# Designs tried in a protein design run: designed miniproteins, single chains, continued (5). Part 33

Each design is a single chain, and the fold is of that chain. pLDDT is the mean over its residues in the fold that is shown.

## One batch from the design tools (miniprotein)

Design m17120
Fold by ESMFold2-Fast:
Structure m17120 (fold): chain A 85 residues (1-85)
Amino acid sequence: SMETRLEILLMARLIALEGHVFVVEQISKKHTLSDETKALVAEVRELIRQIREALRAGKLEEAERLIREADEKAQQLDRMVQAEL
């Protein structure tokens, strides 16, 4: 169905987002990051949890909105990490 195709696409986007955050967490093990940057990592992780719950509940529009918000925060996180290295 069209809904199944959208769900698969959103799951792929979630996997990419999780991979991005995982890389930042690996960097944080070797470099001292600010408390603000660490707080942003926690915010993105919380959004990932909410995305998983929305997908499980079949709330695809909410999942897409949350993924967009998480992607924006992940881009901000990348800029903050680059500034601290």
Scores: mean pLDDT 87

Design m17121
Fold by ESMFold2-Fast:
Structure m17121 (fold): chain A 100 residues (1-100)
Amino acid sequence: SNRDKAIELLKEIIKEIEKILSDPSADIEKSLQNLLEKYKEVIKLAEEDPTVSEEEIRWLKSIATALEQMIEDYKAGRLSDKQVRQWLGEIKEALEKLLK
């Protein structure tokens, strides 16, 4: 089901964030782009599921917008690796709460 696929993708996103947070040699830009791609697939699955609330979809889309802005800011040198990792830690906690 779309719900099962979305849950699986969210778990993979959490796992990828954990890998970025634990690996000081991680390619931050490439990792963020990969996370954004998977996250957009989660949004697509949520939008196709009539049991997902408009509030949840709005929240999911706000995170995607924040990720896109973070990638742009990181590429422009406006965000450090430390700042990106701090934000990813916060997003991981938010996604883990969504899965409870």
Scores: mean pLDDT 83

Design m17122
Fold by ESMFold2-Fast:
Structure m17122 (fold): chain A 81 residues (1-81)
Amino acid sequence: MKVTIEVTGDKESVEEAARRMAEAALATPGVKRVDYEVTENKAIVTAEFDSPEAARRAAQRMASAALEVPGVKDVKVTIEE
């Protein structure tokens, strides 16, 4: 199970969002791997989970964490089974 969250916004905001999303993913039971990539105005966090339930919980936590960061403009969530 793979969760990918893409965030766009100001540079400092996307860096903070990536950090918070990665922490939320790592705090989710069933996490196997977390990777993130940050560019000028975009952050992408990808996390792999051992179950669909873990992936859905992580997606919700990660998206919420990103939305709490001032300067985040768009959040896109993709879950792959």
Scores: mean pLDDT 84

Design m17123
Fold by ESMFold2-Fast:
Structure m17123 (fold): chain A 94 residues (1-94)
Amino acid sequence: MPVLSVTVERTTVTSGSTVKVTVSNLGDVDATVRVELVDEQTGELLDSKTVTVPAGGSVTVEFKAPDKAGKYRVRVVDSDGNLQATAGVTVLPK
């Protein structure tokens, strides 16, 4: 069973910088997931990347921090559309 966890290298970033997201699979089977960056207030999907996380491994994906300051969420969604993990990120104005 895949057991997915998500972490953000920096929970506070500056507008236009890089958001580094690490998705870990603590389970015993590989998982293909969609990693989404969404606006927490509006629910707007800003970017997404599909990755396969090997059993017992991790994958790092990078997003560009939005130009609009605010609170954002990283969501890890499985191939069935189920939310498996989430992490918050705050974007500060430059």
Scores: mean pLDDT 83

Design m17124
Fold by ESMFold2-Fast:
Structure m17124 (fold): chain A 98 residues (1-98)
Amino acid sequence: MLSDEKIEEIVKRILESQLGKPFEEATSEELKEAFAELVRGLHQLYAPDEPLPEIDTSETDWSPYLEEIRAVLERQGKTELADFFVKMGKLIQEKALK
């Protein structure tokens, strides 16, 4: 059974694999691109029947995209996954804005 901590660890590993470097060393642009790719991959796996909003990586506020992703995943009964993505998206946004 996957805990929130384990889910966060898994996503950090996925992002680090995509980036080829530690999460802390990634540039703003690399983090945005990796997150957008993660969302696309997870849409295909968990919510293939419903399009997810495309994240504009040039925007500084991702809240509208994160809330729509949450809504899609919640409609699919994936509430734990929705909470997880919103948390990770906010963490990535915070690092990308620094």
Scores: mean pLDDT 67

Design m17125
Fold by ESMFold2-Fast:
Structure m17125 (fold): chain A 94 residues (1-94)
Amino acid sequence: GEFVKNLRAALVAGDTETVTTLLLNAPAPIELVYVLPRIITILLAQKKLSPVTALKLLKTLTEVFSKKKKSGKQLAKTLSELQIDLAEEYKLPL
């Protein structure tokens, strides 16, 4: 869909502000806790997103969504777990 296409483009560009805005305005019924980790993992595997940029992005998103209601807090937890997994895989500081 358009949302996923726009999200991929913003992630590839390293545009943290656009990514954050897209996620805050995500259309129902998109389940971001499944969709976002999958897109990030695929882009990392394709070398279209650097691990350093991904960790920086995930840190910002975790901070933003940790302050939201139930669904946003669930997304923040998922993104925090992905940060740990990626830092371990790519030998980067958290």
Scores: mean pLDDT 81

Design m17126
Fold by ESMFold2-Fast:
Structure m17126 (fold): chain A 77 residues (1-77)
Amino acid sequence: AYYNLGLAYKAQNKLVEAVIAYSEALKLDPSFLEAAAELLKLGGSVPKDSAEKVLQPLTKHSDEKVATRAKQLLSEL
């Protein structure tokens, strides 16, 4: 549900709400790489403060590739 909610918010250009919805999807299933990938794509286009709050939990993600990518995006903010 949260992943689809995130896609709907992104389609409406509600990037902050999309980011929150994808984060909630990852809380329910930390291995949900599609939600992680969408968050990583949005990280560069969201306001720095909002991006930091959402990307920080991804640095602790169970998938090492997602955690590494989230750390890279945070360093680019």
Scores: mean pLDDT 71

Design m17127
Fold by ESMFold2-Fast:
Structure m17127 (fold): chain A 113 residues (1-113)
Amino acid sequence: SAMEKKRQEALDRVMRAVGEAGRILDEAAASSTDPELQEKLREIRERVRKAAVRMASAALNGDVPGVRQAGDELVKALEEGIKVAEEAGHTEFAKRLRQAADEVRKAVDELLS
């Protein structure tokens, strides 16, 4: 149906934005010489991945509260990644992560409409 197509397109946009955020977090971790910062970025990356999987599952099952909860967790994890990157002086990574977070917010809103 047209609604199923729109949901799939919105989900595909979320997964693309999540993939980009994951690449940015991986690049930031690889660019760091601080083991604690590397571990923190990897932990955030795993939280982003798990939240995205939960959101995809909820969206496919028509679980609107589940999409909201997982979407909020995903955005929160990305915002923590932005803060960690900024505090480490990685301003360009933080900027790219903000762009990815904005794309996630837009796509989640489309999934909930």
Scores: mean pLDDT 83

Design m17128
Fold by ESMFold2-Fast:
Structure m17128 (fold): chain A 64 residues (1-64)
Amino acid sequence: DEALKERIRQQNLEVGGALTTFAQDAFLLVAYAADYLGRERAEELAEEVRGWPGEAARAYIESL
């Protein structure tokens, strides 16, 4: 989980450069989702939204 959280954090920091609010929200949502959907699915989500606009990525993650 710590490795997953760090990976998600790094991906969010790279998305849009200065999307700090998105990085925090997406990090918490995907980290929490890993407890229910499993680590592999959470990693897929982080990778899938990597190139998305922050609002779209957040909405997608929340739709799970």
Scores: mean pLDDT 59

Design m17129
Fold by ESMFold2-Fast:
Structure m17129 (fold): chain A 70 residues (1-70)
Amino acid sequence: MNDELYKEGSKLIEEGFRYAGSLPDETKRQEYVDRLVGLGEKMKANKDDPSKLKEVVEEVKKLAEEIRKA
């Protein structure tokens, strides 16, 4: 179910962007946006590798939670 993992990761990246967009600090916001973009590209590169895709989606979950708590 690579498509489900990819959809999950994409949704988490969208959530991360929403959280980052709410931050008053422009520098921190840009750093988080850059990290989210990097993980999104990593997901695209690994969309046909379920093991690596799961690992990247887990990284996205951690980053989104980090941004939410910032």
Scores: mean pLDDT 82

Design m17130
Fold by ESMFold2-Fast:
Structure m17130 (fold): chain A 72 residues (1-72)
Amino acid sequence: ADAFIAAMLATGDPAARRTLAVLQENAARLPAIEALPPEEQARLAAELEPLARELEPVAERAVAALRAYLAA
């Protein structure tokens, strides 16, 4: 997580930073989501899948940045 965050911040991409901020905000809600019944968790995952697909190009850049950072 820390290496991924450092790599994203190193890119300087405003869109990547904005997306990372949204993901971090959603990650802060994960403990509450994990407390939900499995049926509710599955429903939320299905609702979020279209959003995840929309973010795929940004995620690919994040992975590329992380790999470059780890290779350095």
Scores: mean pLDDT 60

Design m17131
Fold by ESMFold2-Fast:
Structure m17131 (fold): chain A 88 residues (1-88)
Amino acid sequence: MEEEEKLLKEVTELITEAVRKAAEELGADTASDEEILRKAGEIVEEADVEEVIKEAALKAIRAALEAPPEEAGEAAAKAAEEAVKKAV
C-alpha cells in the first residue's frame, strides 16, 4: 500500500510537470485541453524516468483524452491508480 502511494505520487508529479510544460509551450490561453494533453503525452514519453511511472502517466493522459472534458480528470486519476496497482 505505501509503495502504491509513492508510485502514484511520482506519476502525478510527472503528469503535472508535463501538463505545465505543454501549457507553457502551446500557450494556455490559445491551446485546447486536448492539445495540451497530447503535448503532455509527448513530454512524458521523452522523460528519463522508470518505465512503470512513464506507462502509468501515459495511460492516465490517454484516458483523459478519450473521456468527455467534464470527466477527463476522473478518467485520468482512475487510469493512473489502476496502472500503479497493476505495477505493484
Scores: mean pLDDT 79

Design m17132
Fold by ESMFold2-Fast:
Structure m17132 (fold): chain A 68 residues (1-68)
Amino acid sequence: GHMADRLLAGLATAALAGDAARARELAQKMVEKGLMSEEEAQAIVDAAEAGDGARAAALVSRLGKRVG
């Protein structure tokens, strides 16, 4: 749905930019909607905080294949 697609796109943008605060907000909303686990959310936020763009990209890509 449009909302899931927008949340995923926003999370991808924030995580790849290293915006951990924004990534945490969007990941939390996705957990609340049942679109991802708390463990997946924390892994993406940890990658964003570390500035690890390769890990962030891999985690978001895996989530996108499952959600979209």
Scores: mean pLDDT 81

Design m17133
Fold by ESMFold2-Fast:
Structure m17133 (fold): chain A 74 residues (1-74)
Amino acid sequence: SMEELLKELEEKIKELEELIKDPRLPASLKQFLQDMVDAAKKLIENFTEEKKEEVEGFLEFVDLVIENARRILE
C-alpha cells in the first residue's frame, strides 16, 4: 500500500541519517548518502499512486546502498 511505502521511505531516511553521522564513513560516501536522503524526502513530498513503482525501485536501491555502507564499517 502507499501508506506502507511512505513508512518504509521514512524508515530508510532514518537509517541513512544514522550512517551519515558515523565518523568512520568516507566523506564521498556521506555525500552520496545525503543525496539519497534528499531524493527520498522529495519522493515523500510528491507521493502519488503513479509513482508507486518508482518508489519500490528506489527502496530496493537504497537497501543495497545501506548494506554496502555497513560493510565498509566492518
Scores: mean pLDDT 84

Design m17134
Fold by ESMFold2-Fast:
Structure m17134 (fold): chain A 58 residues (1-58)
Amino acid sequence: DSVDRAADILMQNFADQYGLSDAQRRELRQRALAIIQQSGGRLSLSDALEQAYAELQA
């Protein structure tokens, strides 16, 4: 669906920008979606990806 397509594009951009492995990309996707769900939709996908990436780096 359109949401999945937009998410894939944004995650591909993050993978390209930060040189993420396939495993890191999968973890980033899962974490970002969980963050959005936990926030009740208050965070945008871009904000959730930034937070997920920061957590991946910790």
Scores: mean pLDDT 76

Design m17135
Fold by ESMFold2-Fast:
Structure m17135 (fold): chain A 67 residues (1-67)
Amino acid sequence: SKEEFWREVEAGIARIQLAVDLEVAKRDKSEEVYKEALENIKRLMERYPEVQEDGERAIKEIEELMK
């Protein structure tokens, strides 16, 4: 359906946003950017169940960078 199509598009955009937040965190390596990325990723996970697994992996990767 049209609704399913747009939901898939929104989930796809969320996956891209999540990947960008993770990549920025890995590049900048600052506590402020880590915190911003974690907050953004958690918000995306709350809105889009489709990105839960990707979000969990990204959070773990950022937490490792913070050690």
Scores: mean pLDDT 86

Design m17136
Fold by ESMFold2-Fast:
Structure m17136 (fold): chain A 57 residues (1-57)
Amino acid sequence: MLPPRLPDELVADPDDPRQVRLMRRIEDAYRNAETPAEWQRRMDEIARENALLERFE
């Protein structure tokens, strides 16, 4: 089974280094996840970090 596609809701601002870092982590997780379960776990972790950043914006 293919890992799920990157969420359409995630649009990084290229001028925000934290968002650029998050997008790199999402792309890394998408490319390097060996199973759908691993991909989902990594995305959940990244989503938590992204939610924290949005709360401070």
Scores: mean pLDDT 62

Design m17137
Fold by ESMFold2-Fast:
Structure m17137 (fold): chain A 96 residues (1-96)
Amino acid sequence: MKVTVTSGYLKFVGDLSVEERRALGERIRAELEAQPATLAASVWVSEKSGAVYVLIQSASRAATEDMIARVEAIAREAGYELYERQITDEIVEGKP
C-alpha cells in the first residue's frame, strides 16, 4: 500500500530578541498543532543565526500549503522574512 505524504520546510530570518524568536516559534507550533490535518510538525530557533525553522507534514498537498500560508502570515506579522521554502510529495510504503 502506498500513501502520499506532503512535507513542507520553511526557513525564516529576521532580527528579533531571543525571547521574541522563542515566542514566534511557540506561536507557529501552536497553530500547526491546532490543525487536524497535521501529521507531524517541528519548529526550532537558532540563537546564533536568529533563524526560525519549520517542518510540516500532512496527508495532502492542499493541507500542507494552507498550513505554510498560515505560518508565513504569522512570521510576516512578526517582521520575519521567508528565506527558504520547500514542498515535497513523498510516497510512503507501509504496512496496513
Scores: mean pLDDT 78

Design m17138
Fold by ESMFold2-Fast:
Structure m17138 (fold): chain A 91 residues (1-91)
Amino acid sequence: SVEERIAEVEAEAQKVIDKANELRDKKGSREQLNELSKETKKVIEKGREVAAEATPEQAERIRQLMADTANAVAKASLAVRKYEEEEKKKK
């Protein structure tokens, strides 16, 4: 059912958000960020496919979830860049 597929997307998105937050807070690496980016693309693609079959209300829930997921990954990316610059400045 569409609701079961929404639950799967919610679970996968939450896993990505949790991993993004870990990379942000625990000095994640570029390699870890690259793997997260691959997972993020898959979750967003799946979310878009499910949203196409969903009611308007369900589609809006999915769009908000995708926005939250993308925002978490963007913040993780900025943090990883900062950690890389800090590492380069160690003398």
Scores: mean pLDDT 86

Design m17139
Fold by ESMFold2-Fast:
Structure m17139 (fold): chain A 105 residues (1-105)
Amino acid sequence: MSSRRTGKRIIRQLDRDYRNGKMSKDVKQKGIDLVNDMVRQGRSSRQIRNAYRAFIYMERGDVISASSHMQNLSDDVIQTVMSRIDNPVIVKQVADILNITPPAP
């Protein structure tokens, strides 16, 4: 499946979740920006899907599910996802589980 098609499907899902009151406008915009940046960088559909899921789980505070999806990502993608999360406690907890250095504050 093409990365552009995967990106468009995820962006439509973010729009639906926002309209249904499942996320804030800020979280929706950060998710759209993340997906668009990954599509522009030529990331695979697998990387885009796992990055999106990790991002949503981190925004929900689900550290275990986020870490599970991040295990399928390259280190540079992990750093990109973490840099989009405003909660430093969640970022640190996920970094500790993955045994990586979190992005600079």
Scores: mean pLDDT 83

Design m17140
Fold by ESMFold2-Fast:
Order: C-alpha cells, then sequence, then structure tokens
Structure m17140 (fold): chain A 86 residues (1-86)
C-alpha cells in the first residue's frame, strides 16, 4: 500500500476517480489480508468523497460497514484525507 501512496495522491489531486479506483481494485485483487482489504475499501470512499460523488461514497460506506463492522469509516476517511492533504 505505502509504495502506491504517491500514485493515489496524484489521482486524488486530479479528482481522477477512474484512475484511483483502478489502482485500488488492482491492489484488492493481490491482497489476502482482510484488514488491509478494509483499508482499501475506505480509500475507495475517499476517492468518491474528494471527487464529490456523495451517492457512490455512501454506497461504499454501506459495504464497508457490512464487511468491516469494527472500522469507523468516517474517521478513517478524515485520517486519509489529512494524510494525502486533500
Amino acid sequence: LDKHFGSLRKFLLKKNVDGGLKLIDDLMKQESDPETKCDLKVLKAVIYEVAGQNALKEKELSKIQQECPDVNVKAYIKVYKAFFNV
């Protein structure tokens, strides 16, 4: 994940939803750890949030809440937005 933060930040700054989602989907396919998969799902919600796609963001939040019930998704979105400075 850390190795791809620069690429993800570039997509977030440009509000490139398709590029950001493809990066996360490619990482999801190679990831076996459930906790890291939950983090990647939160990053999808961050991509939608930064792009202003609130309906798609809420759909991802619902999936994260169902699949990752211990994750405070709104708090993690704030943390990632601060980390990427977006």
Scores: mean pLDDT 78

Design m17141
Fold by ESMFold2-Fast:
Structure m17141 (fold): chain A 80 residues (1-80)
Amino acid sequence: SGLDWDNLEIASLETVEVPEGEKTYKLEIDYSKSDVKKIRVLVRDLEGNLVAEAESTEKKVTFEFELPAGKYKVITIATL
Protein backbone atom coordinates (compact mmCIF):
# COMPACT_ATOMS: atom_id res chain seq x y z
CA SER A 1 0.00 0.00 0.00
CA GLY A 2 3.07 2.28 -0.09
CA LEU A 3 5.44 3.09 -2.96
CA ASP A 4 7.46 -0.03 -3.80
CA TRP A 5 10.80 1.01 -5.31
CA ASP A 6 11.83 -2.66 -5.69
CA ASN A 7 9.19 -3.50 -8.33
CA LEU A 8 10.76 -5.71 -10.97
CA GLU A 9 10.41 -4.64 -14.61
CA ILE A 10 10.80 -6.87 -17.66
CA ALA A 11 11.82 -4.84 -20.71
CA SER A 12 12.10 -5.95 -24.34
CA LEU A 13 13.23 -4.00 -27.40
CA GLU A 14 12.34 -4.95 -30.99
CA THR A 15 12.80 -3.27 -34.36
CA VAL A 16 9.58 -3.46 -36.37
CA GLU A 17 8.59 -2.36 -39.87
CA VAL A 18 5.25 -0.94 -41.01
CA PRO A 19 5.09 -1.90 -44.71
CA GLU A 20 4.46 0.54 -47.57
CA GLY A 21 0.69 1.04 -47.93
CA GLU A 22 0.00 0.28 -44.23
CA LYS A 23 -0.76 2.92 -41.58
CA THR A 24 -1.15 0.74 -38.45
CA TYR A 25 1.00 -1.50 -36.28
CA LYS A 26 -0.61 -4.13 -34.03
CA LEU A 27 1.24 -5.56 -31.03
CA GLU A 28 -0.16 -8.58 -29.16
CA ILE A 29 1.18 -9.11 -25.63
CA ASP A 30 0.36 -12.07 -23.38
CA TYR A 31 1.63 -12.21 -19.80
CA SER A 32 -1.42 -14.18 -18.54
CA LYS A 33 0.88 -16.74 -16.82
CA SER A 34 2.87 -13.99 -14.97
CA ASP A 35 2.20 -11.69 -11.99
CA VAL A 36 2.28 -8.62 -14.27
CA LYS A 37 0.47 -5.56 -12.85
CA LYS A 38 1.01 -3.17 -15.79
CA ILE A 39 2.22 -3.25 -19.41
CA ARG A 40 3.63 -0.10 -21.04
CA VAL A 41 4.64 0.27 -24.70
CA LEU A 42 6.81 3.03 -26.16
CA VAL A 43 7.23 3.39 -29.93
CA ARG A 44 10.17 5.46 -31.24
CA ASP A 45 11.27 6.23 -34.78
CA LEU A 46 14.88 5.52 -35.82
CA GLU A 47 15.85 9.09 -34.85
CA GLY A 48 14.69 8.41 -31.26
CA ASN A 49 11.49 10.50 -31.34
CA LEU A 50 8.58 9.12 -29.31
CA VAL A 51 5.76 8.63 -31.86
CA ALA A 52 3.29 6.51 -29.85
CA GLU A 53 2.73 5.12 -26.37
CA ALA A 54 0.13 2.99 -24.60
CA GLU A 55 -0.48 1.36 -21.22
CA SER A 56 -2.69 -1.47 -19.93
CA THR A 57 -3.36 -3.16 -16.59
CA GLU A 58 -4.64 -6.28 -18.43
CA LYS A 59 -2.21 -9.24 -18.61
CA LYS A 60 -3.26 -10.04 -22.21
CA VAL A 61 -3.75 -7.07 -24.53
CA THR A 62 -3.56 -6.01 -28.18
CA PHE A 63 -2.25 -2.50 -28.84
CA GLU A 64 -2.94 -0.78 -32.17
CA PHE A 65 -0.86 2.24 -33.21
CA GLU A 66 -1.40 4.57 -36.18
CA LEU A 67 2.08 4.88 -37.71
CA PRO A 68 3.35 5.95 -41.17
CA ALA A 69 5.20 3.27 -43.15
CA GLY A 70 8.77 2.86 -41.88
CA LYS A 71 10.96 1.29 -39.19
CA TYR A 72 10.41 1.76 -35.46
CA LYS A 73 11.94 0.74 -32.14
CA VAL A 74 9.28 -0.79 -29.86
CA ILE A 75 10.00 -0.99 -26.13
CA THR A 76 7.67 -3.12 -24.00
CA ILE A 77 7.92 -2.73 -20.20
CA ALA A 78 6.05 -5.14 -17.91
CA THR A 79 5.86 -4.29 -14.18
CA LEU A 80 5.60 -7.27 -11.79
Scores: mean pLDDT 80

Design m17142
Fold by ESMFold2-Fast:
Structure m17142 (fold): chain A 96 residues (1-96)
Amino acid sequence: MAEEVEKLAREILEEDPNSLYVWVDANNTLKVLKVEKPKVDEFIEKMKELLKKELGVEEIKVEVEVVEKPDEELALRRVGEIRGLPEEKVKEALER
C-alpha cells in the first residue's frame, strides 16, 4: 500500500520514481516536499481521488510542505533529517 501510494504521488508530481521528496510515514501519512504553492491543492485533490478509486484508501492523510526559494541541496538535506536517512543516502541523491 505505502509503495503504491508513493508511486502514484511521484507520477502526479512528475518526480523520479526513487525521489526522496515523497514518502509514506509510519502513521500512514503521505508526505511531500518541494511542491509549488499553486499546485498543492490540485495535487491533494488528485491524490485523494486516485487513492479512493484505485486503492480503496479513504483514511490516508496527505501533508505537503512548500519549499520557499527551492535550493535542491537544502531540500534534500531537510528530507534526510525528517526521514532519518543515513548521510550516504543523502549524498547519493545530491550527486544526481
Scores: mean pLDDT 66

Design m17143
Fold by ESMFold2-Fast:
Structure m17143 (fold): chain A 61 residues (1-61)
Amino acid sequence: RREALADAVFTVAAQEDDEEHLKRATRVAARALGIELSDEQIAELVEAAKAGDREKAIEIA
């Protein structure tokens, strides 16, 4: 599940330049996968995805 969330966010990050849209997409993906994340964790996950740091994204998810 953590890897699935990281993959989903990386896919969206590759297509979306708007940070707010990317954060919203991340919240939707986390909810769909049943993963509880704080707003801070969502922001960190988005930052990791934009940086291409897959391992950090999985650790946050």
Scores: mean pLDDT 75

Design m17144
Fold by ESMFold2-Fast:
Structure m17144 (fold): chain A 107 residues (1-107)
Amino acid sequence: MEEREELKSALEQMKKFFDEKAKKYNSPLWKETAEYVKKALDEILALADRATPEQVREILKVLSEAFNKILDIFDKYERGEISLEEAVEEIKKVVDETLARVRQILA
């Protein structure tokens, strides 16, 4: 399997997920959050441009873990366990931590 194509596919899947959620909830805050996430995903793709196959595999693991955390946040939000504002802050935190981890892998 070509690691770069898998990374590109994973990033596109995450972008589509956030676009669909923003569309479903029809909230300005969700649209802003989707744009914030997509910007970070574009930055990850750019940072990984010269990454080794080993580094790409580590990034894919980090992205998988981040996506699972984001799915849990959406599940809690849809169950009414957390507010919209709490969900957005938790997602931004996961995104920021993910970007920092990717930068560490590529350092």
Scores: mean pLDDT 85

Design m17145
Fold by ESMFold2-Fast:
Order: sequence, then C-alpha cells, then structure tokens
Structure m17145 (fold): chain A 83 residues (1-83)
Amino acid sequence: VSLEEIKNYLEEKGFPVELAYPIYYYITVFGRIVNPLSGDSTFSYSIDEPLEKVLDKFVEHLRTDPHYERYEEELAKWKIKVP
C-alpha cells in the first residue's frame, strides 16, 4: 500500500485527496484498520487485501462506529461530508 495509490483511489471516488494521509496512517502504523477510540478491535484487514476493498470498508466503518462522533470532526478537516 502506498500513499499515492490511496490518493488516486480517493480522487477517482470523488473524495478529497487529503483523506489519504489519515487512511495511510491507519493502514501502515497500526498494520490494520483498528478503531483506536473504542479500545475494542471492531475489525481488521489483511495488508494483502485489494486496496479498494480496504478503503470501502474503512469508510463504512467510520460511518457505523458508535464512537463516530469523535471521527466526524477529524473527517471534516479533510472536507468530507459523511451522512
């Protein structure tokens, strides 16, 4: 997974490319997508999964997370509106 691949994916899907930085951080620093706010592992992804599948699940995770309100302000910094 590379930062440029995430930027390209986001641009193609109509998301702000600045979202690539937190997404890249979660994937590379945690070695998987983990919810740091709940203290619970809500889910994880293999680093070998197709990038598009990982990103789609990550976005849905943020929307359905019971701690989503803490992510909502962070997402707003990247000019994304999550309904």
Scores: mean pLDDT 58

Design m17146
Fold by ESMFold2-Fast:
Structure m17146 (fold): chain A 79 residues (1-79)
Amino acid sequence: APVLPVFVSGDDALSPEQARQAAREAVAAAKAAGARPVAVVVGEPNAGAQAAADTFRAAGVPVLYADSVEEGLALARAA
């Protein structure tokens, strides 16, 4: 299955609950598309980004950390 990078920004103003819901929806969308999701946290993780990362890990999705979208894309391609 193709790898689908899902970007989570530490700069997003999402609450932890909103971030968890968004992560659940992203996992469901990737599964429906037949893609293998990989979560990429960009920048310093805030509480929302950490909640999203924990939600992805609980769903069996790999979580990667990167300083930029370009670095995150390179890491996701290697995963």
Scores: mean pLDDT 79

Design m17147
Fold by ESMFold2-Fast:
Structure m17147 (fold): chain A 81 residues (1-81)
Amino acid sequence: SMEEEYEKKALELEKELRLEVARLRLAGQDSTADALLQEAGRIMKELKEALKNKASEEEIKKLLERLQEVVDRARAEVAAL
């Protein structure tokens, strides 16, 4: 289903974020890692509620885009190490 596809994408993004956050923590960037996890956690909570409440595809896609932006920022922070 479409909901299953979006759930899979969200889990993939969460996994990617966790890898980048681990790299940031190994480099001593704990405050940056914590901020990124907090932001992603808020988006994931919104996404979980949107999927549960069968929100529009457009709303779900916007939440996934926001989560992708957090992952991209985490990667940029790691690249700057």
Scores: mean pLDDT 89

Design m17148
Fold by ESMFold2-Fast:
Structure m17148 (fold): chain A 65 residues (1-65)
Amino acid sequence: AEEERKRAEEEFIREAKAFGAESVEIKDGTYILHFKVSSVERQVALEIQAIALSNKYGKVEVVFE
């Protein structure tokens, strides 16, 4: 239901912020994470974490700045 979806969105935002997302966008059921890029190794680790989130929450996109 929609109330469950809102709770999932809120939970997603908390998790994303907890591992360093600069901002989070939710667009058409897609979760878009923005990160400040520090290194290639960090970028790869964040992509792996995003894949884990996509398995739990659905469509996840990652943007590095």
Scores: mean pLDDT 76

Design m17149
Fold by ESMFold2-Fast:
Structure m17149 (fold): chain A 78 residues (1-78)
Amino acid sequence: MSPREIADLAIEHIERLIEKLKKLSPEDQKKLAEALLSLRSEAEALIAQIKAVDPESGARLEEKVRELFKLAEEVLKE
C-alpha cells in the first residue's frame, strides 16, 4: 500500500469520526474526544512517517488530524 493510499484511507476514517462525534450525545462526545486525544502521539508518528516519503499526502493527513483534534478539544471545553 502506497503512502498516498494510507493517507487517503486515514483521511476517510477521520472524516467519518468527525461526523460520528457531531451526532453523539454530549456524554458520548466527551468519551470519544478523550479517547481520540489519547492517540495524539500515534497520529503524529503516522503523519511524520507519511511526510518522510510523500510530503503532500502527509500535509493533507496532518490538516485533517488537526481538524479532528481541534473538534475533540472543543467538546472537552464544554
Scores: mean pLDDT 83

Design m17150
Fold by ESMFold2-Fast:
Structure m17150 (fold): chain A 84 residues (1-84)
Amino acid sequence: GLLEEAKKILERIKELFKELKEAVRNRDLERAEALLREMEELVKRLREIAKKDKSPEIQKILLEAEIMLGMARIMLGVGKLEYE
């Protein structure tokens, strides 16, 4: 169902966010940008699911994913400023 799909997407976003943090720490900005793009596509899918299913559980999953995406964007932005 949509809730099960949303949960799987959130788990993947959590994995990607962990990988993105390591990429930024290692100054691998190309990898970090690729990981951010994958996170953005998954959050797009969660937004579509959240439009079709207004359940509190799905809305909470979307909120958690949006927060992680926001943090990832900030971390990458800071990483780019510190590159040289």
Scores: mean pLDDT 88

Design m17151
Fold by ESMFold2-Fast:
Structure m17151 (fold): chain A 94 residues (1-94)
Amino acid sequence: MEEARKTLLKIYDLKAQGKSQAEIAKEVGVSKKTISYLEKIEEIRLNTTEENYEESLEKLEKILEEARKNLTPFEQKIVEVAVELAKEDIELRL
């Protein structure tokens, strides 16, 4: 879990620097698909309002299900941490 969290934070830092999905994936050693799921989670986090909160939670759960089918165990842990952090941010902001 701790290693997955460190990798996630590095991904977010690289994204803030304007790196592409392919550049981030290569730098941190994860698939481009992992970065794509993280971008979807971030989009849900930024666009969540009181009116769509339940729909956003359902979308995050669907991403977790897809990650379990399509990603390695380590990449799944990264996505799980991202979803946890997104939920915490949404609840603190609403």
Scores: mean pLDDT 85

Design m17152
Fold by ESMFold2-Fast:
Structure m17152 (fold): chain A 64 residues (1-64)
Amino acid sequence: SAVEEARRALEAGDEEAAIEALTKVPGVDEATARHLVAAVREGRVSVEGAAEAARQLGEDARYR
């Protein structure tokens, strides 16, 4: 899944791959993806927390 691809990229420290994977999640635009990646880099959010946030955004978009 796109969320799982994003999680692997974040764990590898590949910010561009993480942004690309996150933007594949419905409801996640590039600005949101960059914000989540920056939050992980700054230690404000864990990799798992960012993945969960992206998953929730994708679920919310699916039900609209």
Scores: mean pLDDT 80

Design m17153
Fold by ESMFold2-Fast:
Structure m17153 (fold): chain A 92 residues (1-92)
Amino acid sequence: DKEFEEELLKFLKSELGSENLTRAFMGNEEVRKKIIDIIKKNLDPETAEKALEILKRWEEESRKRREKFEETVEEVNERSKKVLEERRKLLE
């Protein structure tokens, strides 16, 4: 199972490059469609189905990571606002 996932990742990385793979997992629909097309065109139907199931799982994992990242960005923005308020007090 892991060996198949590693082979699939290497294959997609060789076809699209690391940057395009990252963009697809960050919600770029055009790159996502290209990945699906590459899978369907280059793999046997049975292997393609397994690959698409793995891609779906990777998308779920990526979505959870994005949610956590957005949460962190909000925390950083709140902290930045507090620093600006403290600086205003120093200028009074």
Scores: mean pLDDT 74

Design m17154
Fold by ESMFold2-Fast:
Structure m17154 (fold): chain A 73 residues (1-73)
Amino acid sequence: KDAEYAAIKQEAKTVLGLSDQEIADIEAFLKKRGLLTPSALVAAYIGRKLRRIGDEIEEELKKKQEELKKLLE
């Protein structure tokens, strides 16, 4: 299992672009709650990446909404 967790963490860093701190924090969170499995760790890292992408999209949409408000008011 240790080799499996190491591979998952390496992919989260190289493929998903997560920081070492994010990877460590997510693993520690799952471990503290007794939820640490390979599949849960993968799901958590993917969820973190998707959340970051969602936040970037939301910020861009808010920028466009403020530009539209300035044109209408």
Scores: mean pLDDT 80

